# Designed miniproteins, single chains, continued (4), part 71

Each design is a single chain, and the fold is of that chain. pLDDT is the mean over its residues in the fold that is shown.

## One batch from the design tools (miniprotein)

Design m14448
Fold by ESMFold2-Fast:
Structure m14448 (fold): chain A 75 residues (1-75)
Amino acid sequence: SVTVTVVGSDGGTATVTASPGGSGSATIEKSGAGVMAFQGGADTVAVMAEGLNGSVGSAVVPAVDGATATVKTDG
């Protein structure tokens, strides 16, 4: 499994853990944005964040513990 730190456009953070072929989810407490991380293989994790107003941001990061994804929840 891989643990990724997600930083929202408002400066809030969440930590999400994904495993190969699986997904994990978390919430950025500051914004209320929902976060999903999917690890489709060994090399990368795709991260998507959805704000409470329906805005969506995404990023792809290396599948390494402590990788940081920066996502915009409002653009």
Scores: mean pLDDT 76

Design m14449
Fold by ESMFold2-Fast:
Structure m14449 (fold): chain A 59 residues (1-59)
Amino acid sequence: SREAALAAMDTSTELLQQGEKITSVDEMVALVRRRLRERGYSDAEIQEGIAALRRMAGV
């Protein structure tokens, strides 16, 4: 969904702003997945957000 995609993008921006050492797309995906789960998103919403994030990153 658009909401899950936006949440994933906002979360990735927050992680970068916090100075997290992110060396790969897979590492970013793992951190975004964890934070969205902590924020109460469902597994289905997290999967949609991660799919959107991977598309934005060019796969």
Scores: mean pLDDT 75

Design m14450
Fold by ESMFold2-Fast:
Structure m14450 (fold): chain A 64 residues (1-64)
Amino acid sequence: VDPVEVARALGIMEATLLAKYELDKLSEEEIEKRIQRFVDLLSSLGPEAAEAAREAIEEVLKKY
């Protein structure tokens, strides 16, 4: 299993759930902190995985 692909998929899931249920309830600052915390957790899979997760989250949230 490719950790980069796993991280990307997890990022898409997290961003989608955030957008559907919490985006309207959180400040921009709280959203940034949540994204950073999630990326930090995935950094244990390597810098490429952490970067892929961040890119996926930003791409999903850009559509909202």
Scores: mean pLDDT 80

Design m14451
Fold by ESMFold2-Fast:
Structure m14451 (fold): chain A 69 residues (1-69)
Amino acid sequence: GPLTPEERLVVELADRAAEKYRETGDPGYLQTAAATIAGALSHKTPEQQRRVLAAVRSPEVQALAEKYL
């Protein structure tokens, strides 16, 4: 199903941090993006977690966030 407004905002914030990583090469931005997604998903159902993770554009952020769930 579609993302909620709150889920969409979290994805957009994580994608923006991933864009900063691509611009700067600073791995801190990847850590910030992954932490943002993992924190938002920590109390969600597995179905909600999969839906939100699938919307994240960066495969590196997806993989790192999954590690911290």
Scores: mean pLDDT 81

Design m14452
Fold by ESMFold2-Fast:
Structure m14452 (fold): chain A 71 residues (1-71)
Amino acid sequence: METVVATVPRDATAEEIAQALKEAGFSDEVVEAARAGGPTANDAIAKLVEAGYLTRAEGVGDELRLEVKKD
């Protein structure tokens, strides 16, 4: 299995998360879902996890590490 990772600051906006996902090679649908997720990074991440777009979201020091596992 391959893992795609995007890393953003813990205080990242939904737009910053969307940009990081786009740079990591996620689909436009996932990127737009992140932007529409809500006013906070936590709201955006929760919606992406619930929708099955993210395998894991983890706080690492001052950063958020977002992962998807491919088959």
Scores: mean pLDDT 72

Design m14453
Fold by ESMFold2-Fast:
Structure m14453 (fold): chain A 72 residues (1-72)
Amino acid sequence: MDTAERLFAEGERLAREGEESEDVEALARQARLKYGQAVTAALAISEELGEEMRRRYEELERRLEEAVKRKR
């Protein structure tokens, strides 16, 4: 499970950096890619873990959208 959790954590880090950066849209895009990779890695282990990771991603998607809006 290390790979999925690591990818998700990296996505969160990129989202946080985006909130502080002028390149918020580019960092948000990278964060979304890392979240998708985390879900895929979790699904490779089990369907239940993949669904759990996907649910966490959906909860954080609003945060990414808000970060992009703050730089508008």
Scores: mean pLDDT 72

Design m14454
Fold by ESMFold2-Fast:
Structure m14454 (fold): chain A 110 residues (1-110)
Amino acid sequence: SAEVEELSRKAIEALRASDYATFAKLLLEGLKLIEENKLPLSLLGRAVGEMMFLALGGDITEEQLQTIVDEIVKYAKENNIPQSVLQRALDIIFSVATIIGAKETLRRIK
């Protein structure tokens, strides 16, 4: 679990730096380790919580959430990330978007 907690800490640093490519990589690698080792999702809770906090504060905009989604999809495709791991990452982002109302209309129109 120390490895996933370290990835979570680095993901927070990347998110605060607006380095969404690094954030996407760390989130997907952390979720992959969680799935492979049957670990609790709460080990990434700090990174997810930081994203929620920044989004609620307006420090992550709707456009930046779209950039995070694009970087997640890109990294997953280029690195052969399992579909189950990609789906969990996207579900987390859509949950954040839903709570702040940023993507709800676009998500329902799609």
Scores: mean pLDDT 82

Design m14455
Fold by ESMFold2-Fast:
Structure m14455 (fold): chain A 68 residues (1-68)
Amino acid sequence: SMKQFLLRVADAADRAAKQNRDNSAQLRQQAQQSTPQESQILQQQADMSDRGAAGLARLSAQYRAEAE
């Protein structure tokens, strides 16, 4: 059904959001052990992953609302 499809897509978005958050955490941990220049690049990549996660979480919420 359309409802089940939307919920599956929302679940996939939630998993992708978690992966982006996990990647961000790893990048920030690596930044702590890096040179200042490397740390800046890793922090920028982590920020991009955090923004990606936020976008995916919003899409998941929208699809769950549509499924109701």
Scores: mean pLDDT 91

Design m14456
Fold by ESMFold2-Fast:
Structure m14456 (fold): chain A 87 residues (1-87)
Amino acid sequence: MGEGTKKLREELERRREELRKQVEKAKKFYQETGDKRPYELAEEALRKFEEALELLGRGGTPPEVLLGLIEESERLKEEAEKIIKEL
């Protein structure tokens, strides 16, 4: 394993844990406010991220596909976080 691969794996694991916490937070927000948008966004972000992790584990996936899924997941997470913080 190269140094870059180890750092990438550690970063992905941290992001997954952060996304799980975001889904839990968004679910509570939905239960308290009736606004399901942050929950839907956070859940989609986690799903996209888990897809990227699965593809990374299988190997042979083009880097641009993996990066695209990670970037999309991050954008969805940020959108969910903004809604929760601004409301």
Scores: mean pLDDT 79

Design m14457
Fold by ESMFold2-Fast:
Structure m14457 (fold): chain A 67 residues (1-67)
Amino acid sequence: NEVEKLVKEVAERIRKLLTRQGVLESVKIVSANEDEAVLEITSKKTGRTSKVVTPLPKKESYSILKF
């Protein structure tokens, strides 16, 4: 479940970044492991969904990202 926490933090960071750009409808977690997460991102403008594979950041990096 540590991996689940990491994946949710990464997804939330991506959501905030893309929401700021005005292009994001949704972010969905499709799968995750210790090394990477697969996210499904839906565009607000086109309604099109794409899958993104993203590496998980190191555990020590997350304390900076939470605030």
Scores: mean pLDDT 64

Design m14458
Fold by ESMFold2-Fast:
Structure m14458 (fold): chain A 84 residues (1-84)
Amino acid sequence: SAEEVAERVVELAKELDKDGSGKASREEIVEALKRLGLPEATARAIAADILEALAPGSDTVDLEDLRKYLIEHAAASLVKILEA
C-alpha cells in the first residue's frame, strides 16, 4: 500500500541517519529509494521533488514531513514503479 511504501522509505532513511537528527538528507532519501529497487536517476528525481516541496533551498527534510508527503503525493507513484 502507499502507507507501507512511505513507512519503508522513512525506516530506510532512519537507518541511514547515523547521527539521529530526525532529518533525511537528499543523499539519504536517494539511497532509501535505491534500496527499494528504484534506478539511481529515478531516485534522484524523486528526492529532488521531495526537497523542493518540503524544504526549498535546503538539503535536508524532517522525517515526519517526509512521511506525510510520501503518503499524500508520492507513495502511490512509488507503488506503481515498484510493481511494474
Scores: mean pLDDT 74

Design m14459
Fold by ESMFold2-Fast:
Structure m14459 (fold): chain A 99 residues (1-99)
Amino acid sequence: MQEIVEKISQGYTQYKKDNGTIGKPGVFELPQSYREYIIQLLLENPDKTFTYQELYDLVAEKFPQVTQKTVSIFIQDLRIFLSSSPEFQQFLPYLKVTD
């Protein structure tokens, strides 16, 4: 599980860098651990549909500095990334997040 979570998280980070959205010199990024935690929650609960609020509440317990907007943006970006990557498209069905 952890190896898959790390691969998805690293792939997402690389995708954002390659598309010029991350990796600008001097830009501070929030710790990757919150993204890895979200990916892990989704992969461990394939039959569960999360709301953005439920997902945020779980993330905020471990990462109080993370905002609901940060989580929402990440989920939207992750959906685009997974859809665009042949290697990770198999994980799209796990991304069951609604309003």
Scores: mean pLDDT 72

Design m14460
Fold by ESMFold2-Fast:
Structure m14460 (fold): chain A 67 residues (1-67)
Amino acid sequence: DRAKKIKDAMKSVMSPKDQKEFDKMVEERIKKGESLDDAVSKAADEMMGKMSDEQRQAFVDKVLALE
């Protein structure tokens, strides 16, 4: 499950506040008719824009480890 892997990886590198924002972004995209996979991927891209380089690298490492 790609969406679950991305969601779990994102949440593992985020603060609780950022996790809540990420969940809200995913929910808003789903309400607009996006698939879960698209909503998670696009929300992840937006959250990565707010992350430090260290947090982005940690996210990439988590995604690779889940494969």
Scores: mean pLDDT 76

Design m14461
Fold by ESMFold2-Fast:
Structure m14461 (fold): chain A 94 residues (1-94)
Amino acid sequence: SLSAEQRAQARAALEAATAAIAAAVRDGDWPRVREIARQLAEWLVSLGFSEDEINAFFVGMALRLRDEHGVPEEVVLRVVAILREAAEAVLAAR
């Protein structure tokens, strides 16, 4: 039940969060990657995103990390694992 405004906000957040994660990865700051992932998952759940919509958002982020930020595939897979764990933790807490 996302509005057009919520979709626009999600798109802007996708771009900003992807850039922030790419910067943290470049710095080797994996605690910062985990914190960004947690905050992002909490925010998406607060907007009423379903698990499938959150997963689609994280897939979009992974593609941008690879294609726009030049993050190596092995590192992208590590980020995806962190994003998935954050989403599972937030959804379990509700």
Scores: mean pLDDT 83

Design m14462
Fold by ESMFold2-Fast:
Structure m14462 (fold): chain A 107 residues (1-107)
Amino acid sequence: MLPEARAPSPEDEEALRLVEEGKRALAEGDLDKALALAQEAIRKARSPEARARAYIVLAQVYDAQGDLEKARAYAQKALDLLYSDPDADPSLVVSAATVLSAIESAL
C-alpha cells in the first residue's frame, strides 16, 4: 500500500513524533499520557517501522503498569512487524527484543 517511500509519509512523520513524545511521557512516569500518545501513533502509522515503534512504547507502558501479558503481546507484535520487514532498523529490533526479554524475565 505504501508507494516507493524512501522517506516517511506525513502520517508516519506524525506517528514518529508521537512515539518520541510518548517515550518522554514514559520517562516522566506519566503512563496515561504515554498510553494515549502511543495509541495515537498507531492510528497514524502507515509503515511497519512506525507501528512497531508505537507498539514498543505500549509494551513499556503496560510493563510499567504491571500488565505483563499485554506488555509481552505488544513487544511480540513489534518484533513480528520488524522481522517481516527486510529494511527494519537493527537497533529497533534490539530495542524490541530487549523489552520483550525484560517482560518475560518478570513473568
Scores: mean pLDDT 82

Design m14463
Fold by ESMFold2-Fast:
Structure m14463 (fold): chain A 80 residues (1-80)
Amino acid sequence: SPELREEARRLLREIAELVQKALANKDDKELVEKLLKEIREKVERLVELMVELHKASEEEKERMRKGAEEALEETEKLIA
């Protein structure tokens, strides 16, 4: 669905912005914890959308998968 693809692109942008904000404020533990929770929730929604986009092109699925994996890796690095 074009609507679901646009939602996924929006989520990817929002995740990227939250990751950048967390990195910029790394020493603010309370803010970082809040941002990491928001990132995790958005990544979970992105994964759900990827499943719903089963009928989308293989290239688009791969791009969304990589975006989600990168966001999770950055989240794990911030927690460690």
Scores: mean pLDDT 78

Design m14464
Fold by ESMFold2-Fast:
Structure m14464 (fold): chain A 100 residues (1-100)
Amino acid sequence: DEAARKEGIKKAAEFILKNFEKFDKEKAKKGIEEARKNGLSEESVEKLEKALENYEEINDEYIEELVKNSEKPENQEELLTLAALVAFSQLEEALKKDAA
């Protein structure tokens, strides 16, 4: 369903943009390492680490361009990878909340 795909892309972009200013590279690195220890595949880890390396080049216009051209598999994968990076940067805080 194309409508469901477009909604997923929109939600991923909104999540990235909402959390962009709060993004911390060191927290993201720790989140990726924790995910690796908990069974995240080496291919997924490498993809996340590569995206993190280029994160400083990401801005609102870049995300909007990825959304506009989300028909391209590579742009869809990049949006989902960036959303995962933001989520992993929050993983330690989420785990601490569950432990408290």
Scores: mean pLDDT 73

Design m14465
Fold by ESMFold2-Fast:
Structure m14465 (fold): chain A 98 residues (1-98)
Amino acid sequence: TSGQLTSAVVKILLDNPSKEQLEQAEKLEEELEKRLKEAKTPEEIKAIIDKALAEAKEKGLSRDQIIEILSRLAERFRDRNPEVAAILNERIDDIVKS
């Protein structure tokens, strides 16, 4: 890959994600947390996570951003709902291994 961008321009673009991209990531995390709190079965939890992952990919969120969102949610659910945390950690492992 040969680009015409200077290293300074490339660094600025990589270090400063757009405000819109950050807002989309935060909104997805908040909405996913709310939906997971209302889920009553492991099947619902898995369906909610899978749908959120598909939406995140469609919105152009990076693999690292998706992993960070799932990791933060797993930590928040660890004490409140360990089953949700376990399913989130399994999905993180699947993403990392793929």
Scores: mean pLDDT 74

Design m14466
Fold by ESMFold2-Fast:
Structure m14466 (fold): chain A 107 residues (1-107)
Amino acid sequence: SMDLTQQVNDMMDLIIKDYEEAYKESKDERVRELLREAIEKYQEIKKETDPVQKVQNAVDLEVETSNRLDELAKEFPEKRKEYVQEGAMEGVHMMGLSVLEKELKKA
């Protein structure tokens, strides 16, 4: 079965794994704190049973995480390049989530 609900769950697991790898590789305590909070929030999002709401909650979290990285880049301009590189991951996640949301709304 080409189950869109399963594709949403697989995307959530991929996003969590990406954040866990980024957390492991990061040497910046502010980035690690932000990524830890995002991982915890994603575990709560996974409990949502409506796949449309689940994707919307995930998009909202990616936007929140990206905005927090932008604020860190403004507060600590000497580390701006590192924070901008971390924010590229959130952009990739939002693109994948947007495709899934569009397909769910067509079903």
Scores: mean pLDDT 80

Design m14467
Fold by ESMFold2-Fast:
Structure m14467 (fold): chain A 96 residues (1-96)
Amino acid sequence: SLALQEPSEEVKKNFEEAKRYLKEAIELIDKMSDEEVVAAVQKVPLAKERGIKSKSDFAAFLTALAIEAVGAYLENDPERVKQVVEELKAIVEALK
C-alpha cells in the first residue's frame, strides 16, 4: 500500500506554528513599502541570498517556504517543518 502515513502530532504542531508565522509575515509585509521590505531582507541571510528587491519577490520567497512546509508535512517530517518555522521566525523578527 502506497497510502501516506497519518501525520504525527509533532509534525501537526510544527505545521500550525509555520502557518502562524507565515500569516504574521504576510500581514507585516502588507503594511510595508518595497523599500522597507528590501531593507528588512538585508537582516535575513537566506532572503538576502535570493536577491529580493520588492514585495512581489518577497511574496514568491514566502510561497516557496509555504510549499516546503506543506511537502515536509505530507512526508511526516517534523524536523523539516521546524526548519521552515525557524526561517519564518527570523523573517518576522527582521520585519519588526
Scores: mean pLDDT 81

Design m14468
Fold by ESMFold2-Fast:
Structure m14468 (fold): chain A 64 residues (1-64)
Amino acid sequence: SASFRAALRQLVGRDLKLFFPDREFGEEVVERLTDWVLEQSARLNGRVRREELLAKAEEIIAST
């Protein structure tokens, strides 16, 4: 679980930089998005769509 979360967090950070290359992300944005993905995976039996991830990332960025 902890190892999985750490790997997921690294992937989330990489995807954020890939999709928003000209934006800087605080640690809090990466943490909140990682926690959200974990919650959605638990609810949706392991499925989070990239479109949903990007929409949530924009929401978190706008609120941070």
Scores: mean pLDDT 70

Design m14469
Fold by ESMFold2-Fast:
Structure m14469 (fold): chain A 80 residues (1-80)
Amino acid sequence: GRRRAAALETAAQLRLIGMALDGAPDEEMARFAEEAIRRIAEVASPEEAAEAAERLARVAEKLGYPLAAEAARRAAEELR
């Protein structure tokens, strides 16, 4: 569980960075973040998935994607 969740989170962070470099719109980044968090939640506890979602929100925010950051934060709240 935990190792698989960490691998999915790392892959999601790298994908967000790649999408940002390609100029993906915030709405597409938000949809990807929600999908990635859902996949993490399938293999992690709700608390671990919520923490991963909060880390993905910080990555999205640093990349300049406020909608994706908001979507990830909402997902974290819903998992708790």
Scores: mean pLDDT 87

Design m14470
Fold by ESMFold2-Fast:
Structure m14470 (fold): chain A 92 residues (1-92)
Amino acid sequence: SAEDFRAAAEASRGKAEPSELAIAAGREVYDRYMRGRFGADGKGAFKDLGGKGEQWSSILPYAVRNGFGDFPALGLDDDQAIALAHYVSTIK
């Protein structure tokens, strides 16, 4: 449920700085599923994630299950969602 994803996101917030491996894994997920819509740096023709990485990192675990707005639900597992959130948090 959405509650389970919120719990996972909250648990992730209390953890140490994301590892380089987690960021790299998240970038691979981003490039595969999101790059075509948002662009390579999170700034694309249809959506701009630039300067919003911190906000998006808290939403993405929820969004990959349920979708949000015009963004479709992705078939990602929790580990992929967490890695993606870590990568998105680095977008400036």
Scores: mean pLDDT 61

Design m14471
Fold by ESMFold2-Fast:
Structure m14471 (fold): chain A 91 residues (1-91)
Amino acid sequence: MKEEIEEALKIADETVKNFDKFPEELQKRIIDVVKKAVDQVEEDGSLGLEPGRPDPALTAAVYRTAKGLGVGDPEKLAKMEKFIEEVKKKL
């Protein structure tokens, strides 16, 4: 789990760093997917592929990408950050 979160954050950081190098169509798709994912965040700040089943690595990747691109609801992003911090404390 810790390694999965760290890898997800590295992938997100690389995506943000190289975002301007992507084709315009891919840039738009990434923004749309990330915004929709942030909109689906649960009350505890988690995100998962199945309702009620948190995926910390997915949550971390989406959070970091959204913050780096300046997209997503700030309140939901704050909840995601808190969830990630709480998960990291248990590792």
Scores: mean pLDDT 79

Design m14472
Fold by ESMFold2-Fast:
Structure m14472 (fold): chain A 69 residues (1-69)
Amino acid sequence: MSEEEKEARKIAKAAKEAAERGDLAATLYGGHELQKIPVAKEIGEKIIEAARRGDFKEAAEAAEKAQEL
């Protein structure tokens, strides 16, 4: 596994936990950090979009999928 994939999984785990708590700021932070990693960019964008709509369940599901990278 690449270092990018390891970092993406770590950020995704934190973002999922934040979304499960309903922590908007931490969920958005995780999404933005994932956008900086090329292999996770689309997932990061999806997390941000879901969180902006208040859909923490969808944000958590998107973050869970990032852990499969």
Scores: mean pLDDT 82

Design m14473
Fold by ESMFold2-Fast:
Structure m14473 (fold): chain A 58 residues (1-58)
Amino acid sequence: GKEAALKGAYEAGKAVGELGDLEGGTAMGRWGGQQGGLSPEEGRKAGYEGALEGLKAA
């Protein structure tokens, strides 16, 4: 469902953010969100939030 897709986009963004790549994390969230049926903007936002948290943990 959409909740699983949003969580996946967030987790993907977080993993890439932990490598220090905010833009890559955001892009992965957008792409992964589209695979789960999210709009590009919904996936991008989830990926961006995840990537920011990943950067804090890096």
Scores: mean pLDDT 78

Design m14474
Fold by ESMFold2-Fast:
Structure m14474 (fold): chain A 95 residues (1-95)
Amino acid sequence: SIDEKLEKVRELLEQMRKSKDDKEALRLAIEAMRLLMEIADIDPTNPGAIEALRELSEVLRELSERSKNEGLRHQLDLLSDLVQAMADEMESLQK
């Protein structure tokens, strides 16, 4: 169900915030993104998914700003931009 997927996304976001390993945080982010994409496929305007995408984007941006690895920073920036664009698109469909 959508609610179960959103609960798992919230758990993943919490794990990302607590992670001291940027590579682990990136793996968690990809898993969260996958679940959010599954929700968007079922319900393209889901408010909980839009909110979670906004939160994911912010966490990814913070991880990018702290990263010393240029390649990892680039991947985090790209993913942050993609999830932000997805949230914007889903939000636009509500109007």
Scores: mean pLDDT 85

Design m14475
Fold by ESMFold2-Fast:
Parts: sequence; structure tokens; C-alpha cells
Structure m14475 (fold): chain A 61 residues (1-61)
Amino acid sequence: NIEKAEEYAELGDRLEAQGDFAGAGRYYVKAGLAYRKAGDDKKADEYFERAHRAFQRAAGA
């Protein structure tokens, strides 16, 4: 469901803006999985990369 993927992505963006990089990473993973289920592999890969970067920031900050 693309709408659910967009909702998760928006929540991830808001958490990142608040400095909650671990929370942002979790929602970016949820967004990536939802996009993959919807058949949007390009967006899935983009959000998995965003999740990776968010978790890296959480580990270092």
C-alpha cells in the first residue's frame, strides 16, 4: 500500500528533524518494506539507504 509507505516516510522525516535518528531509521525501514510490497523497488532501495544513514547518525550522535 503506497499510502502507508508515504505515511511511514513522513513520520521518519519528522523524527529525523527532531533529532531522533533511531526512530527515523525504524520508520524508513517500514517505508522501504511497504514500497517493496507495492512493487516500487526504486523507492524501497532509497528508503533502505535513508534508514542506513539514520542508524549511522544514531550510533555516532
Scores: mean pLDDT 85

Design m14476
Fold by ESMFold2-Fast:
Structure m14476 (fold): chain A 74 residues (1-74)
Amino acid sequence: LQAARDHVGAAIDALRAGDYETAKRHLEQALELAKDVPEAVEEIQRALKFVDEGNADEAIREARRALTVLLQAE
């Protein structure tokens, strides 16, 4: 789960920098690493949707929610 959290954090940093391609790559990696945590999968998928729409603010919001879920998981 730490690796999934690291990728979500990197995606948030990339979104803040306006680097949507790097953010998408990190979110896809986080999605694969978090596949056994359905709530985190849902939030990461929402973040990816907002990245595809060019909405960094909403993507960051959903990514932060995913990070919270992953922090609560064992």
Scores: mean pLDDT 84

Design m14477
Fold by ESMFold2-Fast:
Structure m14477 (fold): chain A 71 residues (1-71)
Amino acid sequence: PPVTPEQLAAFEAKVLELAREHPEMTLSEIAVAAGRELGLTYEQMKAALDELLARYGLTISDTGENFLAAA
């Protein structure tokens, strides 16, 4: 199911926070952590990640790097 704009904004903010705090973590690891903290289902987290990737011009292959290094 699609995520709301509010859920997407919260997910982006949490991803940025975790990426700054944990430069050693990949975007895929950060996405899982952010989704868990926000109470998102796996499907909602995946949808939010897909929207975030599109917004920043990234692809799924970029999830192997820290978000700040990829973006």
Scores: mean pLDDT 78

Design m14478
Fold by ESMFold2-Fast:
Structure m14478 (fold): chain A 88 residues (1-88)
Amino acid sequence: KKEELIERLDLLLKSIEIMEKQGLSREDFFRLLALSLNAVLDGVEGYSATYDAENNTLLVTVDGKTYTIDSVDDLKAVIEKIKADLLK
């Protein structure tokens, strides 16, 4: 259900703040973010996340459009966009 997915995205946003404080490398942090976001988005058509090791970035697909994420702030913005699209 869309409501449950939004709640999971809100929990993920809070978890990101905690994960930033764990002292992970950028690569490990972004890999963990990709896995976490994919778990939340599992079964949602047109939505996915993949870690790009070559560029050390996160690729997030939202409603069929792929965004390149280079910072945690960019990721938070994309998550808020996913939430807005789900509320439509």
Scores: mean pLDDT 79

Design m14479
Fold by ESMFold2-Fast:
Structure m14479 (fold): chain A 65 residues (1-65)
Amino acid sequence: MKEKILEEIKKFKEEGEKRQEELRRRAGEASRAGDREKMQEYVSEASRTLKEITEFEKKGLEEIS
Protein backbone atom coordinates (compact mmCIF):
# COMPACT_ATOMS: atom_id res chain seq x y z
CA MET A 1 0.00 0.00 0.00
CA LYS A 2 2.80 2.46 0.82
CA GLU A 3 4.42 1.84 -2.60
CA LYS A 4 1.14 2.62 -4.39
CA ILE A 5 0.81 5.96 -2.58
CA LEU A 6 4.41 6.88 -3.47
CA GLU A 7 3.76 5.98 -7.13
CA GLU A 8 0.58 8.11 -7.12
CA ILE A 9 2.51 11.05 -5.65
CA LYS A 10 5.22 10.68 -8.31
CA LYS A 11 2.67 10.56 -11.14
CA PHE A 12 0.74 13.53 -9.74
CA LYS A 13 3.97 15.56 -9.47
CA GLU A 14 4.99 14.70 -13.04
CA GLU A 15 1.57 15.71 -14.40
CA GLY A 16 1.61 18.89 -12.32
CA GLU A 17 5.09 19.79 -13.57
CA LYS A 18 3.89 19.46 -17.18
CA ARG A 19 0.93 21.70 -16.38
CA GLN A 20 3.24 24.28 -14.77
CA GLU A 21 5.47 24.22 -17.87
CA GLU A 22 2.44 24.96 -20.06
CA LEU A 23 1.26 27.78 -17.78
CA ARG A 24 4.77 29.30 -17.67
CA ARG A 25 4.96 29.26 -21.47
CA ARG A 26 1.59 31.02 -21.69
CA ALA A 27 2.69 33.58 -19.09
CA GLY A 28 5.83 34.25 -21.16
CA GLU A 29 3.75 34.73 -24.31
CA ALA A 30 1.39 37.12 -22.50
CA SER A 31 4.38 39.04 -21.12
CA ARG A 32 5.89 39.41 -24.61
CA ALA A 33 2.50 40.60 -25.92
CA GLY A 34 2.36 43.22 -23.14
CA ASP A 35 -0.67 41.58 -21.51
CA ARG A 36 0.33 41.97 -17.87
CA GLU A 37 -3.05 40.87 -16.52
CA LYS A 38 -3.01 37.54 -18.38
CA MET A 39 0.62 37.01 -17.42
CA GLN A 40 -0.30 37.41 -13.74
CA GLU A 41 -3.28 35.05 -14.14
CA TYR A 42 -1.06 32.31 -15.60
CA VAL A 43 1.60 32.87 -12.92
CA SER A 44 -1.08 32.64 -10.21
CA GLU A 45 -2.47 29.43 -11.73
CA ALA A 46 1.05 27.94 -11.85
CA SER A 47 1.53 28.84 -8.16
CA ARG A 48 -1.82 27.25 -7.33
CA THR A 49 -0.78 24.09 -9.20
CA LEU A 50 2.44 23.95 -7.16
CA LYS A 51 0.45 24.25 -3.91
CA GLU A 52 -1.86 21.43 -5.01
CA ILE A 53 1.16 19.19 -5.71
CA THR A 54 2.73 20.07 -2.33
CA GLU A 55 -0.53 19.41 -0.44
CA PHE A 56 -1.10 16.10 -2.26
CA GLU A 57 2.44 14.99 -1.40
CA LYS A 58 2.07 15.99 2.27
CA LYS A 59 -1.29 14.23 2.64
CA GLY A 60 -0.01 11.09 0.93
CA LEU A 61 3.05 10.96 3.17
CA GLU A 62 0.89 11.52 6.27
CA GLU A 63 -1.38 8.61 5.28
CA ILE A 64 1.59 6.19 5.17
CA SER A 65 3.15 7.50 8.37
Scores: mean pLDDT 79

Design m14480
Fold by ESMFold2-Fast:
Structure m14480 (fold): chain A 75 residues (1-75)
Amino acid sequence: DKEKEAEKLLQEARDLADELAKEVKSVTSLGFNGPVDGKAGKNEAKTAEKKDEPKVEKAKKEIEELVKKATELLN
């Protein structure tokens, strides 16, 4: 059942995203509040000066992977 798999992935993703987003916002966006990197900032290491923990970044990748997988399953 791809629906069950997708649901599990989405649930994990949203759960992790909620926790990580909160921490990322608090740690990285806490003192940074501007659309500078909100829509136009795809540099490799220019906007990563907000002291974002690498563990959080890794977890965000997992979330994206989960969401992508879920979307693929639903496709």
Scores: mean pLDDT 60

Design m14481
Fold by ESMFold2-Fast:
Structure m14481 (fold): chain A 60 residues (1-60)
Amino acid sequence: SRLGIDLLMRELGLSREQAEEVARLAAVHSPEETAAILSRRFGLSRRLARGAAEAMRLLS
């Protein structure tokens, strides 16, 4: 959702394009899988990745 994209940009400093890609991945993956992808592709800490994945789940 747009709200989830805005949160990813605000909290993680991602570009809109990167945030939209993360939102697409979160739509087809579990929160656990989404957190793993965020850590690997964007270098986020485990804590930040889990927080972002959970926020996207709640805003879906």
Scores: mean pLDDT 75

Design m14482
Fold by ESMFold2-Fast:
Structure m14482 (fold): chain A 71 residues (1-71)
Amino acid sequence: SMEDNRRLVERVSRRNREIQERTKEQLQKLKEQAAQALAAGDKEKAQQYLKQAKQYVEETEKKMEEEEKKK
């Protein structure tokens, strides 16, 4: 039905919005941790956090694509 389609689209959009919000929070935390590690002179830790941030973005993009397919 039209109502079922609307609810499905709204549910997918809401999930994607929640994923984006959580992703932004996690990326901000990882960037802050990387900056703190750099300030402390721990370049290896900083690079690990930046690598985690990059992997997290790629995984999140894949997860969002799967949610869009549910429309």
Scores: mean pLDDT 79

Design m14483
Fold by ESMFold2-Fast:
Structure m14483 (fold): chain A 58 residues (1-58)
Amino acid sequence: SKLEIATALSRAGLANPNLTVDEAIKIAKQLGASDEDLAIISKGKNGFEAGRNLLLSI
């Protein structure tokens, strides 16, 4: 679900402040993110912003 993906990205970003957007996209794809969700994630400048952007879109 979108919430599961957002939660996973948030946890990953908090654990690793250097998490990149590309890494966040790979995690999201593995969890079954839609093309629309991937577009939202890709607007982030880092993994933390990617996760935040998806969470705010729920």
Scores: mean pLDDT 82

